# Designed miniproteins, single chains, continued (5), part 15

Each design is a single chain, and the fold is of that chain. pLDDT is the mean over its residues in the fold that is shown.

## One batch from the design tools (miniprotein)

Design m16519
Fold by ESMFold2-Fast:
Structure m16519 (fold): chain A 84 residues (1-84)
Amino acid sequence: AEAVKLAEEAKELAKQGKVEEAVEKALKAAELAIRLAREGRLEEAEKAVKVLEETVKELLKRGAIELARKVRRKVKEAREVIAA
């Protein structure tokens, strides 16, 4: 629940142009998603990752390219753990 909640909050902050706060919450959500995936909680991890992919899209729309790339790298790491 916490990872999905943080990912949703990050997405909403990104939509509001609060880029730094969005990135902070997105990275925290991604770390939690990686942990959930390692624990075998794949459904919860997948839900968080999908919202984080939307957050990356919003950050790119706002021109926060480097911060969006940073979040995308963590999302990719989470997807690799889910796929393993």
Scores: mean pLDDT 86

Design m16520
Fold by ESMFold2-Fast:
Structure m16520 (fold): chain A 70 residues (1-70)
Amino acid sequence: MSLEELIERLRQAAKQLEDTDPEVAARLREEASRAERVKGNLPKLSDEEKQEAEKALIDELQQTLKELGV
């Protein structure tokens, strides 16, 4: 799954949970915003640093979704 797809999934999960679990929804929105900020800074890094940062972010977002049960 691409970084773009993971960010979109976080946003969709947050929207679905806003009525039933607003605290989890807020966390998902914050993580999506953080991920977009990191993604926006990737063009400023070297190719090696970009690959490492993107992989780390993907791994972190996947873990967050798993921990929050979505």
Scores: mean pLDDT 80

Design m16521
Fold by ESMFold2-Fast:
Order: sequence, then structure tokens, then C-alpha cells
Structure m16521 (fold): chain A 106 residues (1-106)
Amino acid sequence: MIKITQSPKSIEAKEGEKVTINVTASEDVDGKVSWYKVKAGQNPELLIKDGSTLVPGVDSRISASGSGTNFSLTIEKVKKEDEARYYFKVESEEPVTLSDGTFLKV
């Protein structure tokens, strides 16, 4: 079973700053990884699929990179609307492996 460590657990950012969230996996992950945004009272929003593919309709300020055991999500020019909890998910694991997430406060 793959162990996922996401860091930092929380970030406080000012509007216009660049934010990066990092993930380390205990074992190599085969590219079937996703990034999700969760706001209180709302359904989870898929931001990134297949490690780096931006989902249509998602803000182009958001990008993701990484492979193997190291992954990152970057948000350029942070806006107040980016305030949310962000999760990394390994889709190829049974059961699916979800990170403990990062809360971004703006």
C-alpha cells in the first residue's frame, strides 16, 4: 500500500503570491494521479488528471508536475477564490489512496 505525504499541511498566502504544494509517495506511482479542490459545503472539484493534465474549465493559473515519487501543484497569482483544501489522489490503487490534504488560506 502506497503511503502519501503532502506538505505543507496549511499555507497562508496573500493575493498575487505563488503557492506550491508538494507530495511524496513511498513507492513509484504510475501516472494515474489527480489533484482535487474542496471548498466547505461544495462538491470536490477535479483540477488535474493524469498527473499534469489541466481539466477543461479549470483556471490556467493552476498547474501540476511530477512523476515517480514526487509531485507538486502550483497556483500562480493566488486569488481569494483559491482558498480551499487541496488533495492528491492515487487513482490506480485499490482502494484509492487519498492524501491528508493542504488548507490554503488567502
Scores: mean pLDDT 82

Design m16522
Fold by ESMFold2-Fast:
Structure m16522 (fold): chain A 58 residues (1-58)
Amino acid sequence: MEDVEKTAEELKKAGKEEEAEKLKKEIYDAIRNGDFDALHKALTELGKALKEAKEEEA
């Protein structure tokens, strides 16, 4: 599983709902357009945002 949906839901729970929706749209748009640079950027931002949300508990 690619876990994009799960990561977006975790970001929403962490209070980053708008960012999660934006990144999810960017990922799907990049896949549709075959834009690997945009896909890589969106996935990197999604992972970074999730990491920052997890660090709130530290």
Scores: mean pLDDT 74

Design m16523
Fold by ESMFold2-Fast:
Structure m16523 (fold): chain A 64 residues (1-64)
Amino acid sequence: TDQELINRLIGHVLRAIGAYLDGDLETARRDLEAAEKVAEQISNPQDRKEALRIVERVRELIES
């Protein structure tokens, strides 16, 4: 379900941020890539767009 995908997205995003704060950029990028793939699977167009925007924001943080 979309709710299960959203929960998985949140988990990957939180892990990516945690890894980034620990200086583990490889793990941060890997979890962010997983989050993006989960976001693309969300069937609701508005939720998918918002999820992809969240992933983009976290990517900008990690790559700044």
Scores: mean pLDDT 86

Design m16524
Fold by ESMFold2-Fast:
Structure m16524 (fold): chain A 55 residues (1-55)
Amino acid sequence: MKEEAREKVEEILSKIKSEALREIARQAVEKLLKENKPEEAIAVAEKLLELEQKL
């Protein structure tokens, strides 16, 4: 994709160290990207990264 949102999502997902959380985040963001909701995809990825930091 040429959208900057996809690159930002991939960067955030790469920062998630837990493989389980990363998979959950990836599935959620891929669904949102298919629905043409890139801002929501970024927000979901960021929330899951924050959740990992709290765990």
Scores: mean pLDDT 78

Design m16525
Fold by ESMFold2-Fast:
Structure m16525 (fold): chain A 60 residues (1-60)
Amino acid sequence: HMIDPKQVEADFYTMLAILALKEGDYETAIEYARKALEIDPDNVLARQILEEAERKLKEK
């Protein structure tokens, strides 16, 4: 199949991280973004969400 199951799983965790970030739940966003990066370390979006959530958590 052309779809990579690991990529789908990483995308799912990235989506959960984005939703948590939008809700202001920065700790949960960090957890899901880290999980996405464990599966796909080159996931640029997951890394960006992780960095933004960590920054938001520090600046509150």
Scores: mean pLDDT 81

Design m16526
Fold by ESMFold2-Fast:
Structure m16526 (fold): chain A 62 residues (1-62)
Amino acid sequence: EKLLEYSPLELKDYLVKKGLMSEEEADKLILEALKKSKGKFNSEEFKKELIKELEKAGIKVP
């Protein structure tokens, strides 16, 4: 699945429904990635920080 093409809301829904993390954990992960990317959704910086946070949570990005 193309996780990096999901909006933050779609990514949160995916992570929670797959049982990979709680809704609160998904919100925290997305907010950390957004904060580190200086608030730019769908930027290359956001994608890089999102991958890093997913890997820290033990989720393999394809």
Scores: mean pLDDT 70

Design m16527
Fold by ESMFold2-Fast:
Structure m16527 (fold): chain A 60 residues (1-60)
Amino acid sequence: LTEEEKEKLFELAEAVLRAIQAHIGYLDALRKGDTEAAERYRQEMDEAVKRANELEKELA
């Protein structure tokens, strides 16, 4: 692996972890009835998933 590939793999791992964290926050917000927080977490999940997909395409 090149240094660039290693950096992208690390960023991919970070994006995946961010998506998981945002999903947990989304579920917690829903349990509390905080619809504004739930919407923010849903957007964070979408952004993290898009980032992960971009990095996966670059690594393919």
Scores: mean pLDDT 84

Design m16528
Fold by ESMFold2-Fast:
Structure m16528 (fold): chain A 66 residues (1-66)
Amino acid sequence: SWAAELEKAAEGVLEEVEALAREAEEAGLDEERQIEVLQEIARLLGLPDLAARIRPLVEERKKKAE
């Protein structure tokens, strides 16, 4: 099913984005810069819904780290 393949791909991309956000945070990149870079990547991939999810994901990671 195309829907099942898309769901699996989206899940993998979300995990990758979360891992990249975490590494960027640990590297000392400020929150706004992390969000900008990840949103640009999502935009280039043609995934505006993913781009909208990046800010909440990065903010949630930061709150958990506090």
Scores: mean pLDDT 67

Design m16529
Fold by ESMFold2-Fast:
Structure m16529 (fold): chain A 65 residues (1-65)
Amino acid sequence: MEKIKELERQLSVEDAVLAIYRAGLDLAEKLGLDTSDLQSGIADVEARRKKLTEELEKLKKEYEK
């Protein structure tokens, strides 16, 4: 159970980071700023979220068996 809680906590952190990046992207677009770094950051966060989600699902499946 501890590992499941840790992964869920990490996912919550990544969700918060993603929201910040998306808000920054919207603001940068309105100001006509370069969005390349923000888009890269979003892609990195999405990749980490996918990995954490897959690890969480695998761990839950192992716990059910």
Scores: mean pLDDT 81

Design m16530
Fold by ESMFold2-Fast:
Structure m16530 (fold): chain A 70 residues (1-70)
Amino acid sequence: MKVRIEYRVTVEENGRVGEMDIVVEADASPEGVQAALDAIRRALQSVEDHARATPGARVRFELVRVEVLE
């Protein structure tokens, strides 16, 4: 079994809104889930670092879905 975890990232800058989804699949073991969460954390950190370089940008992260896959 695998677990799919989906986060939505919303970046707002100068009245423009951009959205992207970060999707990670992992084995449904505790170790696999932890690895997926670590990957998501690194991806979110990268997006935050990029947005921080842009004056007036705001970033929002939202957990959209956790789905069990066969």
Scores: mean pLDDT 76

Design m16531
Fold by ESMFold2-Fast:
Structure m16531 (fold): chain A 79 residues (1-79)
Amino acid sequence: MTEDEWLEARLALVEIRVAIAKKYLNKISDEEKPEVIKFLERVIKEAQEIIDKSTNPEIRKQAEEVLEEARKLLEEVKK
């Protein structure tokens, strides 16, 4: 597996994590919010690492879009 292939795989997993968070956002209890915040912060960090490590413009663009979505979800959870 090349570094770019591994970064694409990591990005796909990050996209899945964002999709799960988005689907269950309205079902999260106040007691669960701190753990969801930590989860989204890890997703944000992972997406940023993919942007920083990738030289592929398409991977970088997709990671930037995922990063933006994760940040929006984090703001929504903090309400």
Scores: mean pLDDT 82

Design m16532
Fold by ESMFold2-Fast:
Structure m16532 (fold): chain A 81 residues (1-81)
Amino acid sequence: RAEEAARRAREGALAAGDAAGAARAAEEAAREGGADEAGAQIAGGSAATAAAMARAAGGSAEEAAEAGARAGEGGAEGAAE
């Protein structure tokens, strides 16, 4: 389900603590939720972009990880339907 995919993406991203890990967690969660390859890549890209934007805005690595987790959660949920 989309809800489970969102939860997995968030937990994985927070555990990874960086943009690359957040992207990977979002992709994996989206695929497990039933997303196709394109949907999984979009979820990962959203997580990485959010983390990078948080850092560009002067955020800490922890704040960037949280932003990536939040975007990855939404991306995985949307990709999984």
Scores: mean pLDDT 71

Design m16533
Fold by ESMFold2-Fast:
Structure m16533 (fold): chain A 74 residues (1-74)
Amino acid sequence: SMEEELLKEFEEALERVREEAERNDWSEEEFLQRVAKVYAEFAATASEEQQEALARRTGELVAEFLAELRARRA
């Protein structure tokens, strides 16, 4: 389905952002800004149902990465 294809592309895009952030030690702000940009691009043409799925995936990834980043900088 278009939703499954969209989610797959989005997840792959966020995985790339996460890898780059970790590899290059991006700030929390830089990571969040990159994620927000990717989300906005995908959400612009997404249905309400697709936006809910995108938001859930975004929340999961961001929560995991921020927890790791904050633990390393505490």
Scores: mean pLDDT 79

Design m16534
Fold by ESMFold2-Fast:
Structure m16534 (fold): chain A 86 residues (1-86)
Amino acid sequence: MTVVIKLVNPTVGQTLQAIGGAIDAMLNGGTLESRVEGNEVTLTVRNASEKGAEAAIAGARGVEKGGGTLKIERKGDTITLTVTGK
């Protein structure tokens, strides 16, 4: 499956947690792509395993506890995790 993690106005800590989750997903058999555009960071893991997807979701929940909001969307084989900071 494909996991997309979007961080809007992230703190340094939120960005590091998201990267950790994306790396865990990649290590479980996926390909990581990253994009940084101004106040937005997007991490995409293609061909993620179920364990990889769970790791990414856990990372996003950790980022949310840092003062942001989390939105989880599933469409087909794609899971999109959007975390909005302050």
Scores: mean pLDDT 75

Design m16535
Fold by ESMFold2-Fast:
Structure m16535 (fold): chain A 65 residues (1-65)
Amino acid sequence: SMKERLIKELREEAKRLGIEVVDIRVEGDEVIIKVKEMDLKTIGFAIRAIGLGYEYGYSVRIEVV
């Protein structure tokens, strides 16, 4: 599904940038990505994640846990 493909691409992007992702879940048309901290590297990931989500028709929310 497009949802599974988006989650896979988001996980691959996080791995490429060395971001520790705690969880990724989908609620309706929103993707929720949980991270440990919001450093400059994570902000860069967030920008890419938002763009990728938009291409798939999803909004992206980043949460710090």
Scores: mean pLDDT 86

Design m16536
Fold by ESMFold2-Fast:
Structure m16536 (fold): chain A 55 residues (1-55)
Amino acid sequence: EREEAQRHLVRLVREGMEAGVTDPRELLRLAKERAEEEGDEETARLAEQGLRSVE
């Protein structure tokens, strides 16, 4: 549940880093967008919380 969402968020952030994104805010925005596309509402919420923490 929450642990799964954290693992998914880490994977999405890693994908962004592998694509050459280095800005933490941009990594989290992309992760949120991808999670929303996949219907993973919990992972999208974690990414949103992360965005609020780095802004």
Scores: mean pLDDT 78

Design m16537
Fold by ESMFold2-Fast:
Structure m16537 (fold): chain A 64 residues (1-64)
Amino acid sequence: KVVRSPEVVKAAEAMRKFEEALREGKYDEAIKYLNEYFKHLKGGSDEAREKILETLEAERKRRE
């Protein structure tokens, strides 16, 4: 679709910041931006979201 809501734009920005935080190894910030992404989408699987967050938290703890 060529027309996008402000929420879709904010979700895209959150995803970009999430990827940037992952590249910098800032897993706490990556988790924060991933939560922001799911908040703006207002959808998706809660199970998938929790699994991704748990994986990121485990990686952060393993590296720190």
Scores: mean pLDDT 68

Design m16538
Fold by ESMFold2-Fast:
Structure m16538 (fold): chain A 60 residues (1-60)
Amino acid sequence: SDVEEALELLKEALRLTEEGRLEEAKKLGDQAMSLIARAQSEEAIELGRKLGRAARERGV
């Protein structure tokens, strides 16, 4: 999943930070944050779909 991939990127970014490789760490951190943002957007869309279905089933 995007969240799982993001967690692995964050772990690697932390390791690079401990090694003083700040530019590489920042790049991986930025990639991880992009994946998290995507996952959050997809979750919001799915919740909206479920809400719409429930509303239709109740005749509203």
Scores: mean pLDDT 77

Design m16539
Fold by ESMFold2-Fast:
Structure m16539 (fold): chain A 80 residues (1-80)
Amino acid sequence: MEELKEEAEKLIKEARKAFSNGDYDKAVELFEKAIEIAEKNPEFQDLKAKIYEMLASLYEYLGDTEKAEQYRKKAEEIKK
């Protein structure tokens, strides 16, 4: 499981860099890849919540308020 966690964390770092560079499509793709890893591993609930929060912020920045709200709710469900 260590390798999967490192891979997910690397994807998150790359997604944040893509977002900072204005490559929003790549940022979304990288976050979605990270969430796929987190979803398949029950030990990664905290990481999963963090990724959902990042996706919510990203979609809010892009003006997609509906997707932002959906991801925010997913993150809140995990954090409870």
Scores: mean pLDDT 80

Design m16540
Fold by ESMFold2-Fast:
Structure m16540 (fold): chain A 89 residues (1-89)
Amino acid sequence: DAVELVNLGVAALKAEKYEEAIKYFEKAIALAPDSITAATALHFLGEALAKQGKLEEAIAYYEKSIELAEKLGDKLLAAESRKKLEEVK
């Protein structure tokens, strides 16, 4: 279940287990690549990478989250990813 994988990734992210969080988000994206769940996973994958200091990779994933969220009509997720993008520049 891609939603469960995102929830596990968010729990790992909050526990500062960034490598574990990244693996969950990557699995969620692979399982449901063109979905709101994938756009959400791309957002949190960006956050996990930013926490590791991988800022260029984080920027790329926030941009992918924005593009997919806008394509699917999720304006709130697109706005959240834009806010995070501004914080890492």
Scores: mean pLDDT 89

Design m16541
Fold by ESMFold2-Fast:
Structure m16541 (fold): chain A 83 residues (1-83)
Amino acid sequence: MLEELGEALLRLAEAASARDLEAVEEELEELKELLEKLPPEVREAILKAVAEGIKKAAEENPDEEEILARLPEVVREAFERVR
């Protein structure tokens, strides 16, 4: 489980770095599927952190490309903090 989650986060980060919106969306769906296996509290905390990160990025730099670049970092940090 944790290995799959970590690998999904790495793939998401790689897709975001490549600025591939379709790949990011696909990896987010896979991540969501893995999150469904986590306790609800952990899942909600990760999703909330991701949402807050996206909102903050949009407020500072309203650019889709930059928002995508920040997404994997927020997801990764949220998981590490909650774990």
Scores: mean pLDDT 62

Design m16542
Fold by ESMFold2-Fast:
Structure m16542 (fold): chain A 116 residues (1-116)
Amino acid sequence: SIDEKVDEVLREIREEGLFAVLSRRFAPELVDALRARDLDALAKALSLPPELVEKLRRIAAGDRQPLLELLADETLAPGLKLAALAFAYAVGLISEEEFLELFRPLYAEHLRIYGL
């Protein structure tokens, strides 16, 4: 089930860390950009529009508001929300526990839409 797949990924992140888990499941260029906290590389890998890049720049500067706005945006694909959440964690804006709590419903939605 989707819930079992989500629980498995969350357990792996708790045991191995986010970037080890992402390295097995996502393209190297995306994972490398997140690990390096390289917003320009991340924007290129995901073809992010300038408005999203500006919100991620504010997240990197320690502003929590653009993260909450992105997560609440019903028009934004869950995969882009997951990338923003992973970036917020990578730059130290949110804790691992907060990341895992926010990741759960977003990853479940991503799996429902894309079957990935």
Scores: mean pLDDT 83

Design m16543
Fold by ESMFold2-Fast:
Structure m16543 (fold): chain A 93 residues (1-93)
Amino acid sequence: GLERALEELDRFYEEAKNYLIEAAKEVGPRYAELVAKLTPEQAFAILMIAAILKDKPPEEVRRIVKEWALSQGLTPEQAEAAGLAAAKIAERM
């Protein structure tokens, strides 16, 4: 029922966050710590933006994700970490 669908959605959010953390680790351990502070919903949104922008240059993906994250109230450091992680993910798509 609905409970199973919500459990699957929660799992996707957790998977999205873990995927972003692993991408951030490739940039550096400090960026992984910053990305770990994101909510699963924020991490999922960042992954979706990266997927939409996958054919753009990494620097453009980083900039757009950072600007979006700042608009959502993330700190400049968290926004930079999110942008760098998203750019790494987009490169692999």
Scores: mean pLDDT 84

Design m16544
Fold by ESMFold2-Fast:
Structure m16544 (fold): chain A 92 residues (1-92)
Amino acid sequence: SADELLEEALKLLEEAKKLAPEHSSLIDNMKKLGKEAVEAAKKGDRLEAEVNLGLMHIIYGVLKLIGAPEEALELVRKAIELVEKAVELALE
């Protein structure tokens, strides 16, 4: 389900925070964006869901630019993929 995919994404983001605690605020923003993307999708708001997903990708790019650990970046990337799948399931 969309909720199960979102829960898994949030767990991966919490794991990423443990690997990169100096970037906790950015990762917390990603957690909020992921929740808001899935909530928007559940309401049929495709535009709001896509905007929140786009902002997650922007934060991922920022984390790469500022030199976050590769292990943390991989978890963040997987979390974004899970949120994308959750959004598509919620919109169907």
Scores: mean pLDDT 90

Design m16545
Fold by ESMFold2-Fast:
Order: C-alpha cells, then structure tokens, then sequence
Structure m16545 (fold): chain A 71 residues (1-71)
C-alpha cells in the first residue's frame, strides 16, 4: 500500500513538473519491478496502457489513486 501510494505521489510530482506522463509511468514501473513490488508495477502498467489509449493525465492519476486505496 505505502509503496503504491508513494509511486502515485511521485507520478503526480513528475506531471506537475512537466514530465510526460507516459515517460514517468515507464520509469516508475521499472523502479517498482527492480524493488520486487510486482503489485505496484502491475498497477503502473495499467496506467501506462490507459495513457497509451489516449486517457488524459488526470484520468490516469485518478485511476491510480483509486487502485492504491483498494490495496
């Protein structure tokens, strides 16, 4: 839970600082995989898929926050 919430917070910060959401999602997903956090990596992959399908950064962030709360 804490790791997923931290990843979503990091994603929000990156987007707020002008980083492309797809780029931020790819970096954070790889970081989660390297840490052995497969659950966070899976959720970030779902967010990346949404962004690739044309979802707005706001829609992706709202989805990921909801998923983090469900953990």
Amino acid sequence: KEMTENAVRALQSAVDNGVDIKTALRVLRRTAEERGDEETAKILEEGLRMAEQGASPQEVLDYLRQKAEEL
Scores: mean pLDDT 81

Design m16546
Fold by ESMFold2-Fast:
Structure m16546 (fold): chain A 70 residues (1-70)
Amino acid sequence: TDKLIQQSKDLQSKDPASALEGQSLLAKLKAEQYKKDDYSSPDNRNKATSYQLAAKAYQQAADKLKQQQE
């Protein structure tokens, strides 16, 4: 997990599309962390869902940016 977080940060330093992909990966990892606590309050489940949606949004933004670069 920590290595994937570091890879996400490294991606963010390369170019704008890679930066968005890195943010998507970080959001996905945060969602996984909240999911691991199955005994947590409903707030943790809501946070996991929110981070999953954020990850998809960042990935879609990266895809759009790549399309604009021709």
Scores: mean pLDDT 72

Design m16547
Fold by ESMFold2-Fast:
Structure m16547 (fold): chain A 75 residues (1-75)
Amino acid sequence: EFKKVEVEVVDKNGNKSKATLPLDIAPGTEVDIYKDGKKIASVYNFSITNIGEEYKDEIGQEVVDNKYVRIGIKK
């Protein structure tokens, strides 16, 4: 369902790390996800918010049984 995409993950303290989508986000995690210098999503306590309009039809989320939120960009 999701394609592999390199992104930058920024935590609530401003620490930056590179990651590859799709990404499974654990409970209590607060991070922003950036692609090409633009914030495409914010993840707070299983909720994905602030999805950029240009990625509205491409970005997806899936809740897995272990209550992780999987975020990715659709193929």
Scores: mean pLDDT 66

Design m16548
Fold by ESMFold2-Fast:
Structure m16548 (fold): chain A 70 residues (1-70)
Amino acid sequence: EEKERLLQKIEELYEKAKKLADEHSDNETVKRLLEIVERLYEKAKESDNVETLKQILEAIERIVKEIESL
């Protein structure tokens, strides 16, 4: 249940990050940040640990906020 909710939030943020990266297609920093989000999302899908998923969610939230601030 917690795992399912965390994965859903992570997926929603990943989709948001992809949209933001598309809007900033010529920005190398945004491309690099999207690559990090993609790697974190892949790790989240493979993880069964709720604590790890929470850490990944926090990391992705922080990165998306950084992209939004550009």
Scores: mean pLDDT 83

Design m16550
Fold by ESMFold2-Fast:
Structure m16550 (fold): chain A 55 residues (1-55)
Amino acid sequence: LELQEKAKKAALELGLSEELAEKIAAMIAEGYSPKEIAEALGVPQSTVSKIIERT
């Protein structure tokens, strides 16, 4: 799976909504840091870090 698809799947497995999973995956693919993604989307930084670890 490509990075963005893996990130979206990981976010969904962590219980995030489909819309939020898509936004997180897109930001990861664009190279944003876990902190920036967490601040932009209102999710815990630890959740974003777990998604990145799974990609």
Scores: mean pLDDT 80

Design m16551
Fold by ESMFold2-Fast:
Structure m16551 (fold): chain A 109 residues (1-109)
Amino acid sequence: EEAPPVLEVEAELDADGRLTDIRVRLKTPRPPSEKALKIVEDMEKRVREAAAQGRDDLAAAYLTLGIGEVFRLWAEEYGDERARKFIEENQPLLDAVRARVAAWEAAQA
């Protein structure tokens, strides 16, 4: 049976355990689409910007939303019914995280 798609996250921490860099890798049955690569790039950028401001909670939220978007895309690109069901079952959690991010962004304006 073909191995399921896998998302790997590599985090670099300083001596105090603070996030200094993040890299996301997609291990898929075929090369990732430009859409998938753009989601990863946008996710990494937002996580790094939040971490640079000492906002590790916001960095974790952006990572969570980015993973959700990758799973949504995999449901579309691979017809992955497991990924689709995961998104449907966890939509309230994803919505709560998104609302939290929006509130944090509004507080910074």
Scores: mean pLDDT 76

Design m16552
Fold by ESMFold2-Fast:
Structure m16552 (fold): chain A 82 residues (1-82)
Amino acid sequence: SAMELRLLTEASLAMIRMIVSINNTPKVKELAERAEEIVEELLRQGKYEEALKLAEEVAKLLVKEDYEKAEKLLEEAEKKLE
């Protein structure tokens, strides 16, 4: 359901915010802010599955400290936004 997808997306965003609180480098803050903006836009467009997938993948990459892959993923997501 849309409510379940939204709740899981918000949980993933909360994880991203927790990562920023532990690792507050400029790069992590930048990637987290970009992820939050894109995810919020996807939620506004009703693209709940895409929003969840992006939030989960970004959180996973930030935990792994794979910032290059996180940046690439966010750039691709930004290009697909109208």
Scores: mean pLDDT 87

Design m16553
Fold by ESMFold2-Fast:
Structure m16553 (fold): chain A 80 residues (1-80)
Amino acid sequence: MTPEERARHRAGALRAGQAFAEAAKNGDVETSKQLLEGARAHLLRAGVPEEEVDQAYERGLKAIEAGNADEALKIFEEAV
């Protein structure tokens, strides 16, 4: 993977994370889960270790259940 491809996937993960936080803030559980899956795929393609991605995914699911948009955004900022 080139540095440019990695940067593109990181940017994709951050955009998905921002959309995820907004959907979570609005209580849109279905959209939040879809966006979380997209962010997970981008992080894996960016070369983030599976263990870190799985941890971020689990924290994302908990944030959806709690309606905590701030935690949702922070998860993806830390993982990127």
Scores: mean pLDDT 75

Design m16554
Fold by ESMFold2-Fast:
Structure m16554 (fold): chain A 91 residues (1-91)
Amino acid sequence: AAFEAPAATRAAAERAIELAREALRLAEAAGDREAVLLAIAALLAAIGALYLAHLAKERGDEEALERARREAERAVELAEEALKRAEEALK
């Protein structure tokens, strides 16, 4: 793996990536540009959280590890919003 992260942060980021990939697929099928952009934002947020967790773990920075965990959880929220929007656009 390119980045090492605590299990909770990694699980959240992986969940966000999974949801965002599905949201992107549905958003492209629906032609909803806003849903596409939200899915991309969720992917970038998840990758950023993994990178921050990796750096924080190497430095022993517990506050930065907690920030990375919260950013990974926010990426899940963004991915869920993108998925909901894409699903609604297909109805």
Scores: mean pLDDT 84

Design m16555
Fold by ESMFold2-Fast:
Formats: structure tokens, sequence, C-alpha cells
Structure m16555 (fold): chain A 65 residues (1-65)
């Protein structure tokens, strides 16, 4: 019961990070299309990568339960 609750929480947190990663990637693409600064585009891409890696770690932790 408690392991299932912990697993559900980890998967929910992973999904939230996946959504944030996709949101930052979309913002980076949109900014690039508008001719935005390379520095801001790179910042958004880094944020997307950070959230993607966080999601992967959380999913791995959930799968180990």
Amino acid sequence: AEEEVRRARLRAEAERHRQLSNEYDKKAIDLKKKGGSEEEINKLTRKASEHYRRAQRLEAEADAL
C-alpha cells in the first residue's frame, strides 16, 4: 500500500517534469522562430534538458519500488 502510494507520487512528479521539459522545448522553438537571442534559446533548452533528466531519474526510482 505505502509502496504503491510512493510509486504513484514519483510517477506523478516525473510526469510534471516531462510536461515542464516539453513546455521549455516549445518556448525555445517559438523563440527561435521569432528570431530571439541565442542566449535565451540556450537557457530554455538547458531547462528542458534538466527537467527531462529529472523525470528519467524519478521514473527509474519508481520502477525500483
Scores: mean pLDDT 87

